# Ledger of designs, part 93: designed miniproteins, single chains, continued (2)

Each design is a single chain, and the fold is of that chain. pLDDT is the mean over its residues in the fold that is shown.

## One batch from the design tools (miniprotein)

Design m7221
Fold by ESMFold2-Fast:
Structure m7221 (fold): chain A 116 residues (1-116)
Amino acid sequence: DEIVVSETERNGLKITIFERSATRTVLFASKDGEVVGVAAVAVDGDRALIRFHVRPEYRGKGIGSTLLREAIELASERAGLPAEELDIRAAVLADNRRAIALARRAGIAVPAELLT
């Protein structure tokens, strides 16, 4: 399996994108040389599943919002569809009320099965 890496900068964060396959991608958000958040994106047709986590000590700083927006843009690019035409579902990698609230504010449903 070949890993393709690309880098971008958003809101003072370095976003590193690792392509695992045509349908599976991982994004790392870094600040001051440290990984502060991660999102995994899986695309299947018009459906996208985004799983994300922000380190507890870095919460409340807009990192989760930035990472989620980048993940949605990537899902749109991979599906070849505008974000509004995608069935996007977000899953939290940890039981975290703030991350759930963030996903809800972004208009994304969080499946109950992924919260336990």
Scores: mean pLDDT 68

Design m7222
Fold by ESMFold2-Fast:
Structure m7222 (fold): chain A 89 residues (1-89)
Amino acid sequence: KVKEEIDKLLDEFKRRLKEIFEEWKRTKDTEKAAKRIQELVAELVEKLHEILPDDKELIDYVRKKLIELGEELNKLQEEVLEELEKEEE
């Protein structure tokens, strides 16, 4: 039940994150992209705090998912920065 809500929140986060990266590639506005990513992360943390009970198993599950998201975010960021670097030359 709660795990399904967590998965839904994370899926929505990933979808919106991809939209931000697509806009970043199109506009090449790194400052705007960084701000939107920070706002999106803050929103995710707030929503997770609202739905998470004091349940160690669910907290550990979320922690694992956040680590995975961090790695995915780093990979997406590297891809965009490589594209921008080629455009600056």
Scores: mean pLDDT 76

Design m7223
Fold by ESMFold2-Fast:
Structure m7223 (fold): chain A 90 residues (1-90)
Amino acid sequence: MERDEKYVEFLVKSVEKGIEFIKNSPLITSEEERKKHILNLGRNALLTMKRLGLPKELIQKAADKIIEIASKYFPEVEEELRKLQEEILS
């Protein structure tokens, strides 16, 4: 239980740092490319939690934080990430 909570915390923090890196990267030359990278980062994090068999309540809480962070930079990614969250929690 405590281990899973710490893992979720580190995963969320890792996604947040990844988004910050993508936003500030000089190697990414377009907003559309930045959006795709942020969307993929969020999707991969959600799918990883499902594959690890984490409790649904922890997945929901972590997914909510990840989606909030991602949608703060690109609101358009919220709908797609929320749809994935619904699918993995079903």
Scores: mean pLDDT 81

Design m7224
Fold by ESMFold2-Fast:
Formats: C-alpha cells, structure tokens, sequence
Structure m7224 (fold): chain A 82 residues (1-82)
C-alpha cells in the first residue's frame, strides 16, 4: 500500500467511528482495499485486512471489530504523519 492510500484509509476510518454500528467503516475499508463493497467479511476481506495489519505492525488476525479498526486507524495516522 502506498502512502496516499493509507492516508485515505485513515481519514475514512476517522469519519466512520461516528457511526453507531461501524458499518460505514467496514464499507470504506473494503472500498479503499479495492474489494467488493458489500459489508461482508469474506476471505478476500480477511486476507486484505490481515496484510494491512502486518504492514502496520499490528496483530494480523483479519478482525474488523471496533477495537481493531481503531488500532489500524492509529497506525495509519502515524505512517502518514507529515
């Protein structure tokens, strides 16, 4: 992933944490990872999230829980910090 894509992902996750169900964050993540935007956690989504977590130095479990999305957001902000 390039820095521009990481920056877009961090911004999408920031806005999505205002959503009560977190669905907006999941859909935004699917779109930014170039996946089908269907709100489903399938093998392709799992692998893409797991790869992103590894690149960020996080636990690579492919989980899209609110806590895991926050961890991804924080690391993305660190990496794209000007």
Amino acid sequence: LDDEKLKKLANSLDESFVDEEGLSGLLALQKLLGLEVDGEIDDAFYEAVKKLQKELGLEDDGSATAKKLLEIKEKLKELVKS
Scores: mean pLDDT 65

Design m7225
Fold by ESMFold2-Fast:
Structure m7225 (fold): chain A 82 residues (1-82)
Amino acid sequence: MIEEKIEELKKKREKLAEPIKKSPELQQKIKEAYEELEKEFAAEAEKLEANPNDEKLKEETIEAVLDKELELLEKLEEEIKK
């Protein structure tokens, strides 16, 4: 469910907040990662504007964004563990 993925993202962001505040390198990596994520989904946002009544496309796009953000946060957790 989308709500479960949102809650998982919130928990991961909270867990990473302190390590990120203490590391300028992690702050830069996060900034760059979110900038790339925005670029990647710019085309999908455009498709949604063109097809506002496509509920399946909306759900698939939201889940894809959430999944990609979770992957990025998991990579950051691994970097912190090193």
Scores: mean pLDDT 76

Design m7226
Fold by ESMFold2-Fast:
Parts: structure tokens; sequence; C-alpha cells
Structure m7226 (fold): chain A 78 residues (1-78)
């Protein structure tokens, strides 16, 4: 469980970094897709944190996922 949460967070951070790079290049649609992938991974990690009884980590990961989904939505709508 602990290792899986770490792996999901690391993958989410990689997608987030790629999304930021694509955003900087002006590839907004691709950036939005990468932000959505990162958000999905953070949500999966949050579910595992909930199963582990770590409510604080779950909350932080869900907030991160929400922020990234909002960012992706903005990039697609503008």
Amino acid sequence: LEATIKELVEQAEEYEAKAKEEERKGNLDKAAELYEQAARLYTQAASLAYQAGDMETMRELLEKARELREKAKELKEK
C-alpha cells in the first residue's frame, strides 16, 4: 500500500511536469490531457491513503487532483 501510493504520486508528478512543459510550449490541449492524467493518479493515491486510514494525506491528494482538473478545464475552455 505505502509503496503503491508513492508510485502513483511519482507518476502523477511526472505527468504534471510534462503538462507544465507542454503548457509552456503553447500545446494547451496536450497540457490539459496530461493534467487530467496527473489528477487521476492523485485520486487513485488518495483512495489508497483512505484505505490506509491516512485521512490527511487523502485530503491533500484530493485537493491536488481538484486543482489539476480545474487547470485542465481552463486550458480546454480558453
Scores: mean pLDDT 84

Design m7227
Fold by ESMFold2-Fast:
Parts: sequence; structure tokens; C-alpha cells
Structure m7227 (fold): chain A 78 residues (1-78)
Amino acid sequence: DPVAERYIALYRRLRETLGLDRDELRTLLDEVGALLSGGSVDLSHLSPEQLADLRELTRIGADRSRREAVARALEELA
């Protein structure tokens, strides 16, 4: 599934470039999701490229039509 493969690639790249483990990146994605719902999170240390990757991961994760692809990607990343 191209969406699952893209999610895995973005997740791995962002985790590596930020030096985060799987649980730390999951927490960051949850915090960014909260920001989109009117919360707040400090992202000032991220490059524009890292912000773009993070937003794309959050967008795919929030897309109901991609739910099964994201679930499969997260299972492979576990």
C-alpha cells in the first residue's frame, strides 16, 4: 500500500533526524494533533522540512479513509 509505505518512510526519517524513539515520536504526533484541535506544542526547534514531514504524518493519521493503511504501518513499526 503506497500510503502505508509513505507513512513508514516519513515516520522512520523523522524519528532518525529528531533522534526520537517510537514512543517519543508517537507522543509528538499526538501533541501536533492536539494543536490542530486548538491545543499548543513547541515546534520552534524543527526545520521547515521536518515540520512538513510532521504535518504530512498528522494529515495521513487523521484521514479516516486511510485508517487501515495507517494501522498496518503502525503494526509494522512496532
Scores: mean pLDDT 72

Design m7228
Fold by ESMFold2-Fast:
Structure m7228 (fold): chain A 99 residues (1-99)
Amino acid sequence: MLGKTMSEEAKKLAEEVEKFAREKYAEVKKHAEELGATSSRTTASIVGVAILGIGEVLDVELAGTKSDEEARKAKKRALERLTESAEDAKKIAEEEAKA
């Protein structure tokens, strides 16, 4: 409904997505550092995880203005997309380490 702000529940869901995105960014960055992967491609993929994280937090916040149920659905999508993005970035770092 028009004029509704986010609930405390929806705000908490957005904060959980932000925390998850930060953890995935740190995981990928550490993995690349341990492999010695420092190319522009690897760096761009890691930055991509951070940018995706910002977008997914915003998606959860916007969904939360509609309902808590929409915020929960947005969180589920966000966690799936961030996990996939992090795994792709890790594979890019591993490909660089093999070259």
Scores: mean pLDDT 85

Design m7229
Fold by ESMFold2-Fast:
Structure m7229 (fold): chain A 65 residues (1-65)
Amino acid sequence: MEKRKEAVRKVQELARELQRLIDSKAEPETVQRLTDLITRAMKAVGEGNVDEAEKLIEEARKVLA
């Protein structure tokens, strides 16, 4: 139960970082890849698949690094 709340929080943080990238006119490919990963992570959390959501969050973090 608590792991789902943590995953939701991490996805929200990634969504805020995505918004900052859009505002700074980052590369369209980076923005699109992050949008896809965040959307899929949100869906996985909604379905209760926390393990898949965590993997998608890790991939999104690698894009930001």
Scores: mean pLDDT 81

Design m7230
Fold by ESMFold2-Fast:
Structure m7230 (fold): chain A 64 residues (1-64)
Amino acid sequence: MAAREKKLQAALQAEKMGNEAAAAGNLDLAEKAYQRAIVLYQELGDAEGLARVVEKAKKDIPPP
C-alpha cells in the first residue's frame, strides 16, 4: 500500500513540522502544518493521529 504509506509519512512529517514550529514560536507555520496533518490523518482514517494533532493545535495555538 505505497500510496497509504506515503500519505502517513506526509502526515507524520507535517505533525513534526507543526511541533517544531510551535516550539520555536512560529504559530503561523505551526497552524498550517497542523492543519495539513489533520487533513492527511482524516483521509487516512487515523483517529488516534487526528486526535493527537487536534489536541496539540489547541494547546500550542491560542484561539483567535
Scores: mean pLDDT 80

Design m7231
Fold by ESMFold2-Fast:
Structure m7231 (fold): chain A 57 residues (1-57)
Amino acid sequence: LVEEAREEAERRLAEGADAREVAAMLDQIAKQSTDQQVQQELLDLAAELVRRAREAA
């Protein structure tokens, strides 16, 4: 799940998607999980992608 979400997020960013929109998508996926650890990992991934996009600017 987390690895698949990461691959989809990176693909969307490569296609020119806004990092904030990708982060919002990861947040939506996190809310569908019943596992608190998985939710936290998805939120951490979203934060990392946003930070990486900001550094590239």
Scores: mean pLDDT 75

Design m7232
Fold by ESMFold2-Fast:
Structure m7232 (fold): chain A 117 residues (1-117)
Amino acid sequence: ISENFKKFGEYILSLSDEELLAEIRKILEKLDVEVPEDDEEVFYSLLEGNALPFLEGLAAVKTGKYKGEPTLEEILKYGLEHMGEIDDKDVEKFIKEIDLDKDGKITLKGIREFFEK
């Protein structure tokens, strides 16, 4: 796990549930992905809604390829600039690690527990 990934985890854990959901909704809107009304479905939309640039950016932070500011906006920007350069296997592993309940739903609890480690 890269130093920047730890900083990103600290950033995510510093956000309230409302702030984190609002930032995720903004990312989905920037990617022209349908934003669910249900807060629990918002995280799942990052996986199903083809938010691949954002997921590629997160994988780059985790692997140490991204060394910039560990914010959701900067991670999205990196993913958009480097589309297709991140290994699909790294993205798939990251998605599986976030889905701690293995029920196909990403929860705020799951996100927080993932970044505590």
Scores: mean pLDDT 66

Design m7233
Fold by ESMFold2-Fast:
Structure m7233 (fold): chain A 91 residues (1-91)
Amino acid sequence: AAARVEALRARVEELRREAEAAYAAGDRARAYELAAEAFVLEVEALILEGADRREVIERALALLREEAAASTDPAAKAALEAAAARLEALA
């Protein structure tokens, strides 16, 4: 369990660096996709660390839906909605 959590957190950091690189390169859509992937893996890590699955997923979904509703960037909105769909599949 601990080793898997460490691997997930390492992957989250890797995805965040890739997202920053994509954003700097002007690939906004790719940057948002990578950031959304990192967010989903962060939620999975929290569940593996003993957080209540339903509570963590419900809070994460609420946050993603609020951000998607507030976003005027179609790429950001699409990435947030895709992340929400993935979290719903985990519930």
Scores: mean pLDDT 83

Design m7234
Fold by ESMFold2-Fast:
Structure m7234 (fold): chain A 66 residues (1-66)
Amino acid sequence: MSDAQRAAAVDALVTREGLSRAQATAIVDTLERDGEVDVAALAERLGLSEERVAAAVATLIEVLTA
């Protein structure tokens, strides 16, 4: 993704999902690197619920496909 898309995605996760910038960046980096997100593994790593990670991934996909 472009730097502008990455910045927009991180900002959307912080503002819409209430994530820290570090948590938002980790989710964006995982999706960019792997093309998918293991919701359970990422939730455990970030100290979030699986539902919160799933919502964040849905928001991220929406921002990147808009």
Scores: mean pLDDT 81

Design m7235
Fold by ESMFold2-Fast:
Structure m7235 (fold): chain A 59 residues (1-59)
Amino acid sequence: DEAAREAEIKKLEEQIKKDAREWAKEVGKKNNLSKEFEEELAEYIIQTLLDALKKLLEK
């Protein structure tokens, strides 16, 4: 069921991207961080979580 697996991963990736960006904006606003920091933080979180998700799926 590779198609089902890919669809599941895609959904998780989209959710992670949305959640990470929202969280980074919240943290940025609370700490008065630059927009560049917010974007970099979100990208780092997304990259880290997607990598972790892929590793977990390989178990």
Scores: mean pLDDT 80

Design m7236
Fold by ESMFold2-Fast:
Structure m7236 (fold): chain A 68 residues (1-68)
Amino acid sequence: MELSEEEREELKEMLISAGLSEKGAQEVVDNGVTVSDIEKAGGSKISGSQAASIVLRKIGIEADQAGL
């Protein structure tokens, strides 16, 4: 599902806080925020646990939008 601009900004800020560049965070958000995309953009700077937490936040936003 397509995230709102405000939700995309929230996820982008989380990615930047985890160690991604602004450009890298934007690319991850545009690609749908997967662990694989976060690993490609941030690699060794981001732990798998941090990547998983950001993906879970995205899933939570999508579930809330679906009324679950």
Scores: mean pLDDT 73

Design m7237
Fold by ESMFold2-Fast:
Structure m7237 (fold): chain A 81 residues (1-81)
Amino acid sequence: MSPREAAVEAVREAARETKDPKAREALLKAAEKLSEMEFADVAEAVRAAIKLVTEALKGIVSPEEAERIAGEVAGRAAQLA
């Protein structure tokens, strides 16, 4: 799987697992933005995914919860790439 595809799928999976409809919508919008980007490697794609997920969830969930979700996305993206 390409680094971009892995990052997009990781964010979409996080969206499927969330119970908050507002967080789900924000994560799906982050995945859409991520799908329009190019990455040189897996590390760059993971950093972009963390940034977009954290920004998307700002004001919707606590900073601690946003960090937890971003960490899950990062781990999954690295495994899929």
Scores: mean pLDDT 82

Design m7238
Fold by ESMFold2-Fast:
Structure m7238 (fold): chain A 86 residues (1-86)
Amino acid sequence: EEELVARAEALIAELGAAKTAEEAQALAKEILRLAEQLSKEKAIEVLQRAIDTVSEKIAAEKDLEEAMSLSVILVGLASALSALKS
């Protein structure tokens, strides 16, 4: 799983650097697919970091429409994390 974890960390870094909600959504979908291939413990860690990253982007976002789009991404990631922690 070293390669999958490294890929997840790279995708999370790209998510943090994403300039648009559209880019962030594409990266979040890749992170979700990758998390399905990880152990439960590693998937929880990856999804939590992705959630933290999107939350920071929302807090810094000055465009309301972009912030709303990022909030939809956050809900999707949080839903996946909740399912794993059940």
Scores: mean pLDDT 83

Design m7239
Fold by ESMFold2-Fast:
Structure m7239 (fold): chain A 66 residues (1-66)
Amino acid sequence: MKLTDSQLKAVAKETGISVSTVRKLVELLNERDPLKLTREEIEQLAKELGISAQQVLKALVLLSLL
C-alpha cells in the first residue's frame, strides 16, 4: 500500500500507536494480502511491533478504508 504521511498520522492517532510503528505495519503488509491475514499472523505482527493485537486490528480496519 502507498499511504500519505497524513494517512499514517491519522491511523496512528486513532490507534494510539506511533507513526513509525504504523509505517512498519504497512511495510509488513506489503509482503502479504491484508484481507487474508489470520488471527495468528495478527498476533505475530503485534508482538513484532510491540503493540497489542487489538491495536493491529484497529489499524488494519482503518487502512482498509483508505
Scores: mean pLDDT 75

Design m7240
Fold by ESMFold2-Fast:
Structure m7240 (fold): chain A 55 residues (1-55)
Amino acid sequence: MSLEELKKEFEKLVLEGLVSPAEFFEAVDAITNGSEEEIYEKLKEIIEKAKKRKA
């Protein structure tokens, strides 16, 4: 999945209420101050955790 696809998926999960405030702040910090690789890893981690909450 591309970085742009991860950002879109993250936004969707935020709108669905599946991302915690702490995870949201971690993602914002990574996007603002992190490298492209760090952003990718953090968004992927949060997305995977959010999807598991549905199971």
Scores: mean pLDDT 79

Design m7241
Fold by ESMFold2-Fast:
Structure m7241 (fold): chain A 79 residues (1-79)
Amino acid sequence: GAEALREALLQAGKKAGVSDEDVERIYRTVLEQPEALAATEPADLPAFVGVSRETALKFAVGLGLRDLAELKEFLLSLL
């Protein structure tokens, strides 16, 4: 369920050195603004979810993703 997914994302964030607060902010923004996420360019994704570019890239790597474009597609898959 949604709670298990959120917990898995928090664990991935911890492995990547991303704070629980930043992971929760990313998760919440995606769930609250799915249409805006779909319209957001990958380069603008960090600003959209309210984290630094460095944090967004660390999170992507922690999830096994290569870049912000793959992170965007992953986040869209949560909807």
Scores: mean pLDDT 83

Design m7242
Fold by ESMFold2-Fast:
Structure m7242 (fold): chain A 96 residues (1-96)
Amino acid sequence: MEKIREALKRVSKLLEDLTEEEVLEKLKELAKKEGNKDALEAIEKLEAGNTELTAEELESLFELLGKLAGLEPEDIEVLRELGRLLAEMGKEAAAR
């Protein structure tokens, strides 16, 4: 529980210090450098105003966001799992 809170706190700080456009651009550069196709597709969907991301796209996006925030590998793993859970919750909300 505390590791999720610390990871989210660092991500929140990153989002406070950068504009949405700056965050998306940095994530896009990182996705290209790592060859992370799922994260790149997620970023391109968000730039187009499409928020319907798959679990794999959200997981990859949150992994890159954790790396951009300077998180350790163990905390990035926590953030990836959170991305997957948010995608599942989004499907449940859409079914309600």
Scores: mean pLDDT 74

Design m7243
Fold by ESMFold2-Fast:
Structure m7243 (fold): chain A 80 residues (1-80)
Amino acid sequence: SRDAVRAAWLARVGALFERYLAEHRPSPEVVERILAVMQERYAALEARLATATSEAEARAVADETLGAFERDVDAVLAEA
């Protein structure tokens, strides 16, 4: 279901966030930027899931938005 795809995405993003905190020990300002990326990518996931017509499409959307989240956070951390 789309709910299961959403839940899996949130769990994965949460696990990545915990790893970023442990590995990079970012400043509060960098943490705020990562949280902003999470909010933006979650909004993109929600919008795209609303138009997905199959389980396969929903999974592809989740994988793509997760990849975009990881790339955006890597860019934030590289500038920190």
Scores: mean pLDDT 87

Design m7244
Fold by ESMFold2-Fast:
Structure m7244 (fold): chain A 87 residues (1-87)
Amino acid sequence: DKESLEEAKKHIEEAIKYLKEEKDVNKALEELKKAVEAVEKLSDEELKKKLLEEIGKAAGALNESDYEKAIEHLEKAIELIEEALKK
């Protein structure tokens, strides 16, 4: 799980970077797609569900061009990953 969590975190961080610096929704969505693929490999079903919910909410916010809300949900996903990596 650690490798999949680190991979997911990397792609979420790249998505946030594209949203904050470039406002490039297409590149952010490609990174979130890679993050979802990493999250789907997790054996922790509760963590997987929470991460997919936050990433899904971020994607929904991007569909509404709400970049601040999208970033908020992605930062929550990173917090969940970092907490899991401490255990």
Scores: mean pLDDT 86

Design m7245
Fold by ESMFold2-Fast:
Structure m7245 (fold): chain A 74 residues (1-74)
Amino acid sequence: SLEEKIQKLIDEANSHIEKAREAVKAGDREAAVEHLQQLARIINELEKLGAPKQVIDDLKAKATELALEISRLP
């Protein structure tokens, strides 16, 4: 169903957020950027599927925070 597809994409987005945060803590810029790019693709797909605005806004906020943290890595 559409609902199941949306939920699976949300779960995948959250997994990439966690892995990006771990990569940032490890100083692994390349891994952090890869997970951020996957998160961006998932957000785009969720928007196309008509996922709730609150979900999209939350994921975009987390992506913005991750991008800033990555930009501050040495």
Scores: mean pLDDT 91

Design m7246
Fold by ESMFold2-Fast:
Order: sequence, then structure tokens, then C-alpha cells
Structure m7246 (fold): chain A 102 residues (1-102)
Amino acid sequence: VSMDAVQAFKKKDYDNAFLQLSFLVDPKIVPYDSLRDLFQGKYDKASAGALFLHGEILYLLGQYEEAAVYYQRALERKDELPDKLVEEAEEGLARSLARLGK
């Protein structure tokens, strides 16, 4: 799984790289933080849909601060998203910020 994420990143297949990274957020098995840094600043290289999906997965894992970042990055490119996913990303951002008391 981590090798698949690294290979996708090397091929500049950032959508697949972010999807593969989503499977590595288990803090007991893989140090997600060590891989997160490799993807920092690459938000503009992934599709808005891939960023949205990663935000959803982070939210389900209780990582609300990081989930909010990914929802916001997806919304910065909302013209690339179907209206339904824009609404879901806006809701996800609002839910994440509410969990953080913001």
C-alpha cells in the first residue's frame, strides 16, 4: 500500500497517490505523519474529488483539523466538482470546524 502511494507520486499520478495514502492513516500500523509531509504543497496536483475523499476519510478517523484542510482545498477548486460534492465538501468543512469549536 505505501509502495503503491510512492509509485503513484513518482508517476505524478497525484489522485491515485492521495487515494493510496488514505489507506495509510491507521496510526497503530503506519506513521501517517511521516507520509503526510511528502504530500504537503501537492494539493494543487490532485483532483478536487481526490482531496474531498481524503478529507472524508480523515473526518471518519477523528482527524478533524486535517479533514478541514482537505475540504477547504477541494472547495478552492469547486469548479472541478459536481454541485452535490461541493455541498458535501462545504458540509464536511462545517462539521470539522464545529468539532474543533470553531
Scores: mean pLDDT 65

Design m7247
Fold by ESMFold2-Fast:
Formats: structure tokens, sequence, C-alpha cells
Structure m7247 (fold): chain A 79 residues (1-79)
């Protein structure tokens, strides 16, 4: 398992446990590992997920997180 895949699993666990601080930390670590071309889009999805989470819109936060995870997995395949 790659470091990025491990971080994605840890982020998913934090999300399910409603530990938003740990969730934020893990997503920030993933963004640091991404190729430059993916960082901007990942940052946008990260910010949208956190905003939805803070607003209590759990469903929307999950959708943005899944889009973030998909982007990170796509980037990993091209690395």
Amino acid sequence: MSEMEKLLQEADKAFREKNWEKFKEKLEEIIKLLPEEYKEQARELFERALEAYKEGNWGLAKRYFLEFASLAQEALKKM
C-alpha cells in the first residue's frame, strides 16, 4: 500500500468518526504528496469538504471527500 492510499484510508476513518481535525490533517498531508498539477484542484475540493462539514451538511462533505479521493487515486496512477 502506498503512503497516499494509507492516508486516504486514515482520512476516511477520521471522517466516519467525525474527527474533523484529524480528517483535515490527513487531507493536508495528501495534498503535500500530490504532483503540482493536482494540488490546486485538490485544495479546492478539500476546502469545499471542510466547509460542508462545518455547516453540518454531512452528505455534501462526503461527496466532496469522494471526489478528492478519486483525484488523489488518479494522480497516484500517473506517478
Scores: mean pLDDT 83

Design m7248
Fold by ESMFold2-Fast:
Structure m7248 (fold): chain A 77 residues (1-77)
Amino acid sequence: GHVPSLEEVRELIDRAEEELGLELSERSRNQLAKYLSSLTEADLARLTDAQLADFARRNGIEEIEQLQRVLAYLKTQ
């Protein structure tokens, strides 16, 4: 399957923030982009809210609810 580049993932996160009216911190955006760029599109489709929350906790990300909203948006693309 396709493995998106870091830049492609950053663009997708930017689009999600714009469409959902969210403002992630720069650090949260960078950490999320790095994580998602390690996943295929098939892996992303199967990624659960629980797995995303575990990622957020491991990386000191406080905006867990916002990350879950971004993930839900990305799954509709």
Scores: mean pLDDT 80

Design m7249
Fold by ESMFold2-Fast:
Structure m7249 (fold): chain A 84 residues (1-84)
Amino acid sequence: MVEEQREALEAFRKDFEELKKEIERAIKENAPREVLETYLEALRRGLEELKKFLERLEDEELKEEAKELIKEIEEYIKKLEEKL
């Protein structure tokens, strides 16, 4: 159902925003590189799950929203990797 898939997509976005907040806190608190690498791995796993979710989507609007979120996560991963 479109509503169930939208809720799932919203959960992916919420998880991403939560991880971003935790990463920014870790950076501000001068957390060890190992801690940031753990968050990086979590982001990569979330990205892979979101890509699998995208393959199962039938709704074109949700596909576009999922593709945009994938792009946001990939860009954030790249920026975080450049800081490590």
Scores: mean pLDDT 84

Design m7250
Fold by ESMFold2-Fast:
Formats: structure tokens, C-alpha cells, sequence
Structure m7250 (fold): chain A 72 residues (1-72)
């Protein structure tokens, strides 16, 4: 599923950003590709906090699209 691939990419990016505390050009480009798919623009001079916030927003929209499974 597209959602699974995007969620994995967002998690991987957020972990890398949290670990390094900075945004590399490769990470920024990957984040821009994800954001662009959801109509979100990330600027080249965006801070690590801004990139993580935008990725978190996209992740929340993806997870918020489904209700929790009901018990049997």
C-alpha cells in the first residue's frame, strides 16, 4: 500500500533527524518528496523542527484516516 511506504519513509526520516539533530540535503529532498505528494511545501531553509512538524502532520493525516478496529 502507498500509505505503508509513506509511513515507513516518514518514520525513517524522523528517526534520522532526531538522531542527528540536523537536516542533510538528502533528508530534506526525501522529506520534500513526501510532503509534495500531500500538497505540502517544505522550504530549503526549513529547520529540523519545522521538517519534523510537517512530517508529523502528514503522518497524523495518514493514521487519522482510519478508525481503531472495533472489538469482536
Amino acid sequence: KEDEEIRKEIVDLMLELADKGEVTPEQLERAKKVAEKYGVEIEDDASVEEVMRLLGRIFAELTGDTRPPAPP
Scores: mean pLDDT 73

Design m7251
Fold by ESMFold2-Fast:
Structure m7251 (fold): chain A 76 residues (1-76)
Amino acid sequence: TAAAVEALRRTLEGAIERALNSENPIAALEELIEQIDAAIAWLRESDLDPALREALIAVLEEARREAERKIAELKA
């Protein structure tokens, strides 16, 4: 379970980095937020162990906040 949470965290960190280095960072980050929102919705309806589900959702919500913060910085 911890390994799955860490793998997701690393995947999301890489996704944010790739979005920031893209041709249109704002559009890429907005697309990433949409993908994160879809993943959270899917996890909330899943039959996964509640503790694992909560941990995965927490990592996704953290990545979503980071992506929104980066968009705000780019628009400032």
Scores: mean pLDDT 88

Design m7252
Fold by ESMFold2-Fast:
Structure m7252 (fold): chain A 97 residues (1-97)
Amino acid sequence: SSELETLAQALEEAARRLREAAEAIRKGDFEKARESVRQIRELGERDPVSRAILLTAAGEAERALELAKEDRERAYEMMEKSARGLEQAAAELRAQI
């Protein structure tokens, strides 16, 4: 369905942005990490189908950004785990199309 395709694409884009944020955190580029997370929030806000999932992911990523000030490695691991979860969810949706 077009809704499943839209949701899969949104989850795939959010996962890519989370991986970008995770790598930026590891490199100490917190401005780039914040920008990538902001784009996940904006994606969720403009798409009713993905809104709840993406706003939850953005909120968790924002918490990881705050944690990164004290523990970059743990913040990186949290974002990578979230990205993998979204990638798996997208793959499962793709299998239904």
Scores: mean pLDDT 87

Design m7253
Fold by ESMFold2-Fast:
Structure m7253 (fold): chain A 100 residues (1-100)
Amino acid sequence: SIVDAVRELARLLGLTDEQIDKVVAIVEEHLQRHDTFTKEDLDELEARLREAITDPAAREKVQGVVDRIKARMDAEGKTALTKEELLAYLQELIDGLRER
């Protein structure tokens, strides 16, 4: 699921358990309100995550993830992502972080 992918990605980025739980809770709320994700929807999600995460290093890592998702949307000419497409983007980021 997207929630499982977000939890794994946050763990790989070195977020604390408390930070991971906050990120997951915000993402779950966002997923309940949206069936597709525009760049504006991702900007709203990022703003909520920045508000919840006070640690500057964790904020930078979360910002980097959102920026990479938006950059890939631009590269692929996508104005919105489905839940399936968002999951695929998150999985690719996870795979990249697990690179040997």
Scores: mean pLDDT 82

Design m7254
Fold by ESMFold2-Fast:
Structure m7254 (fold): chain A 94 residues (1-94)
Amino acid sequence: ALERARAVIAEARARLEALLAGAPPEVQAKVRELFDRAAREMLAAFEAGDLARLEAIATELVRGMAALVPDDEGVQRVVLWLVLRLLHIARQAL
């Protein structure tokens, strides 16, 4: 299950990088920082078996991305896809 979670995060990260190529450098930096921090915290919650914490971090990631890039539907769709996939894997494994 953890290996699947890491694979999903890696795929989301790659999709984000492709979408960010045209964004201003300051936006790219903030999106990467928010994503990488949330990914690290979600993996830690997953390893700890803490579904409630995983759901809380996922909610904060979705909200944070909507605040940073409100007009970037592509980035928001990737983040939502990641969150739904991770929560599905967690609910099957925890």
Scores: mean pLDDT 84

Design m7255
Fold by ESMFold2-Fast:
Structure m7255 (fold): chain A 94 residues (1-94)
Amino acid sequence: LTVTQSPSSVTVYEGDTVTLTSTASGSSKVTKFQWLKEDSDGKKTLIGTVPASNPVLTLSNLKVEDTATYYNTAFAEDGSKVTGEGTKLTVLKR
């Protein structure tokens, strides 16, 4: 199982909307995806669980404090799980 996140990095302004997505590939069928936000201390917090049919996270009305690396973890039927390399989101003040 391999997870590829898109985009790898994105820079937006406060008030913008961004869509993060992931693609999982491998012989095992994916059952779900979880989106995690990593803070500056390396702590990952679960921010959403999405179905395998729609591995998309939409973040709207962005604030500077939403600046973080966002990870997607795919869960497969065989019990394997893989976390992608992350999307680096930078939110700039207008």
Scores: mean pLDDT 82

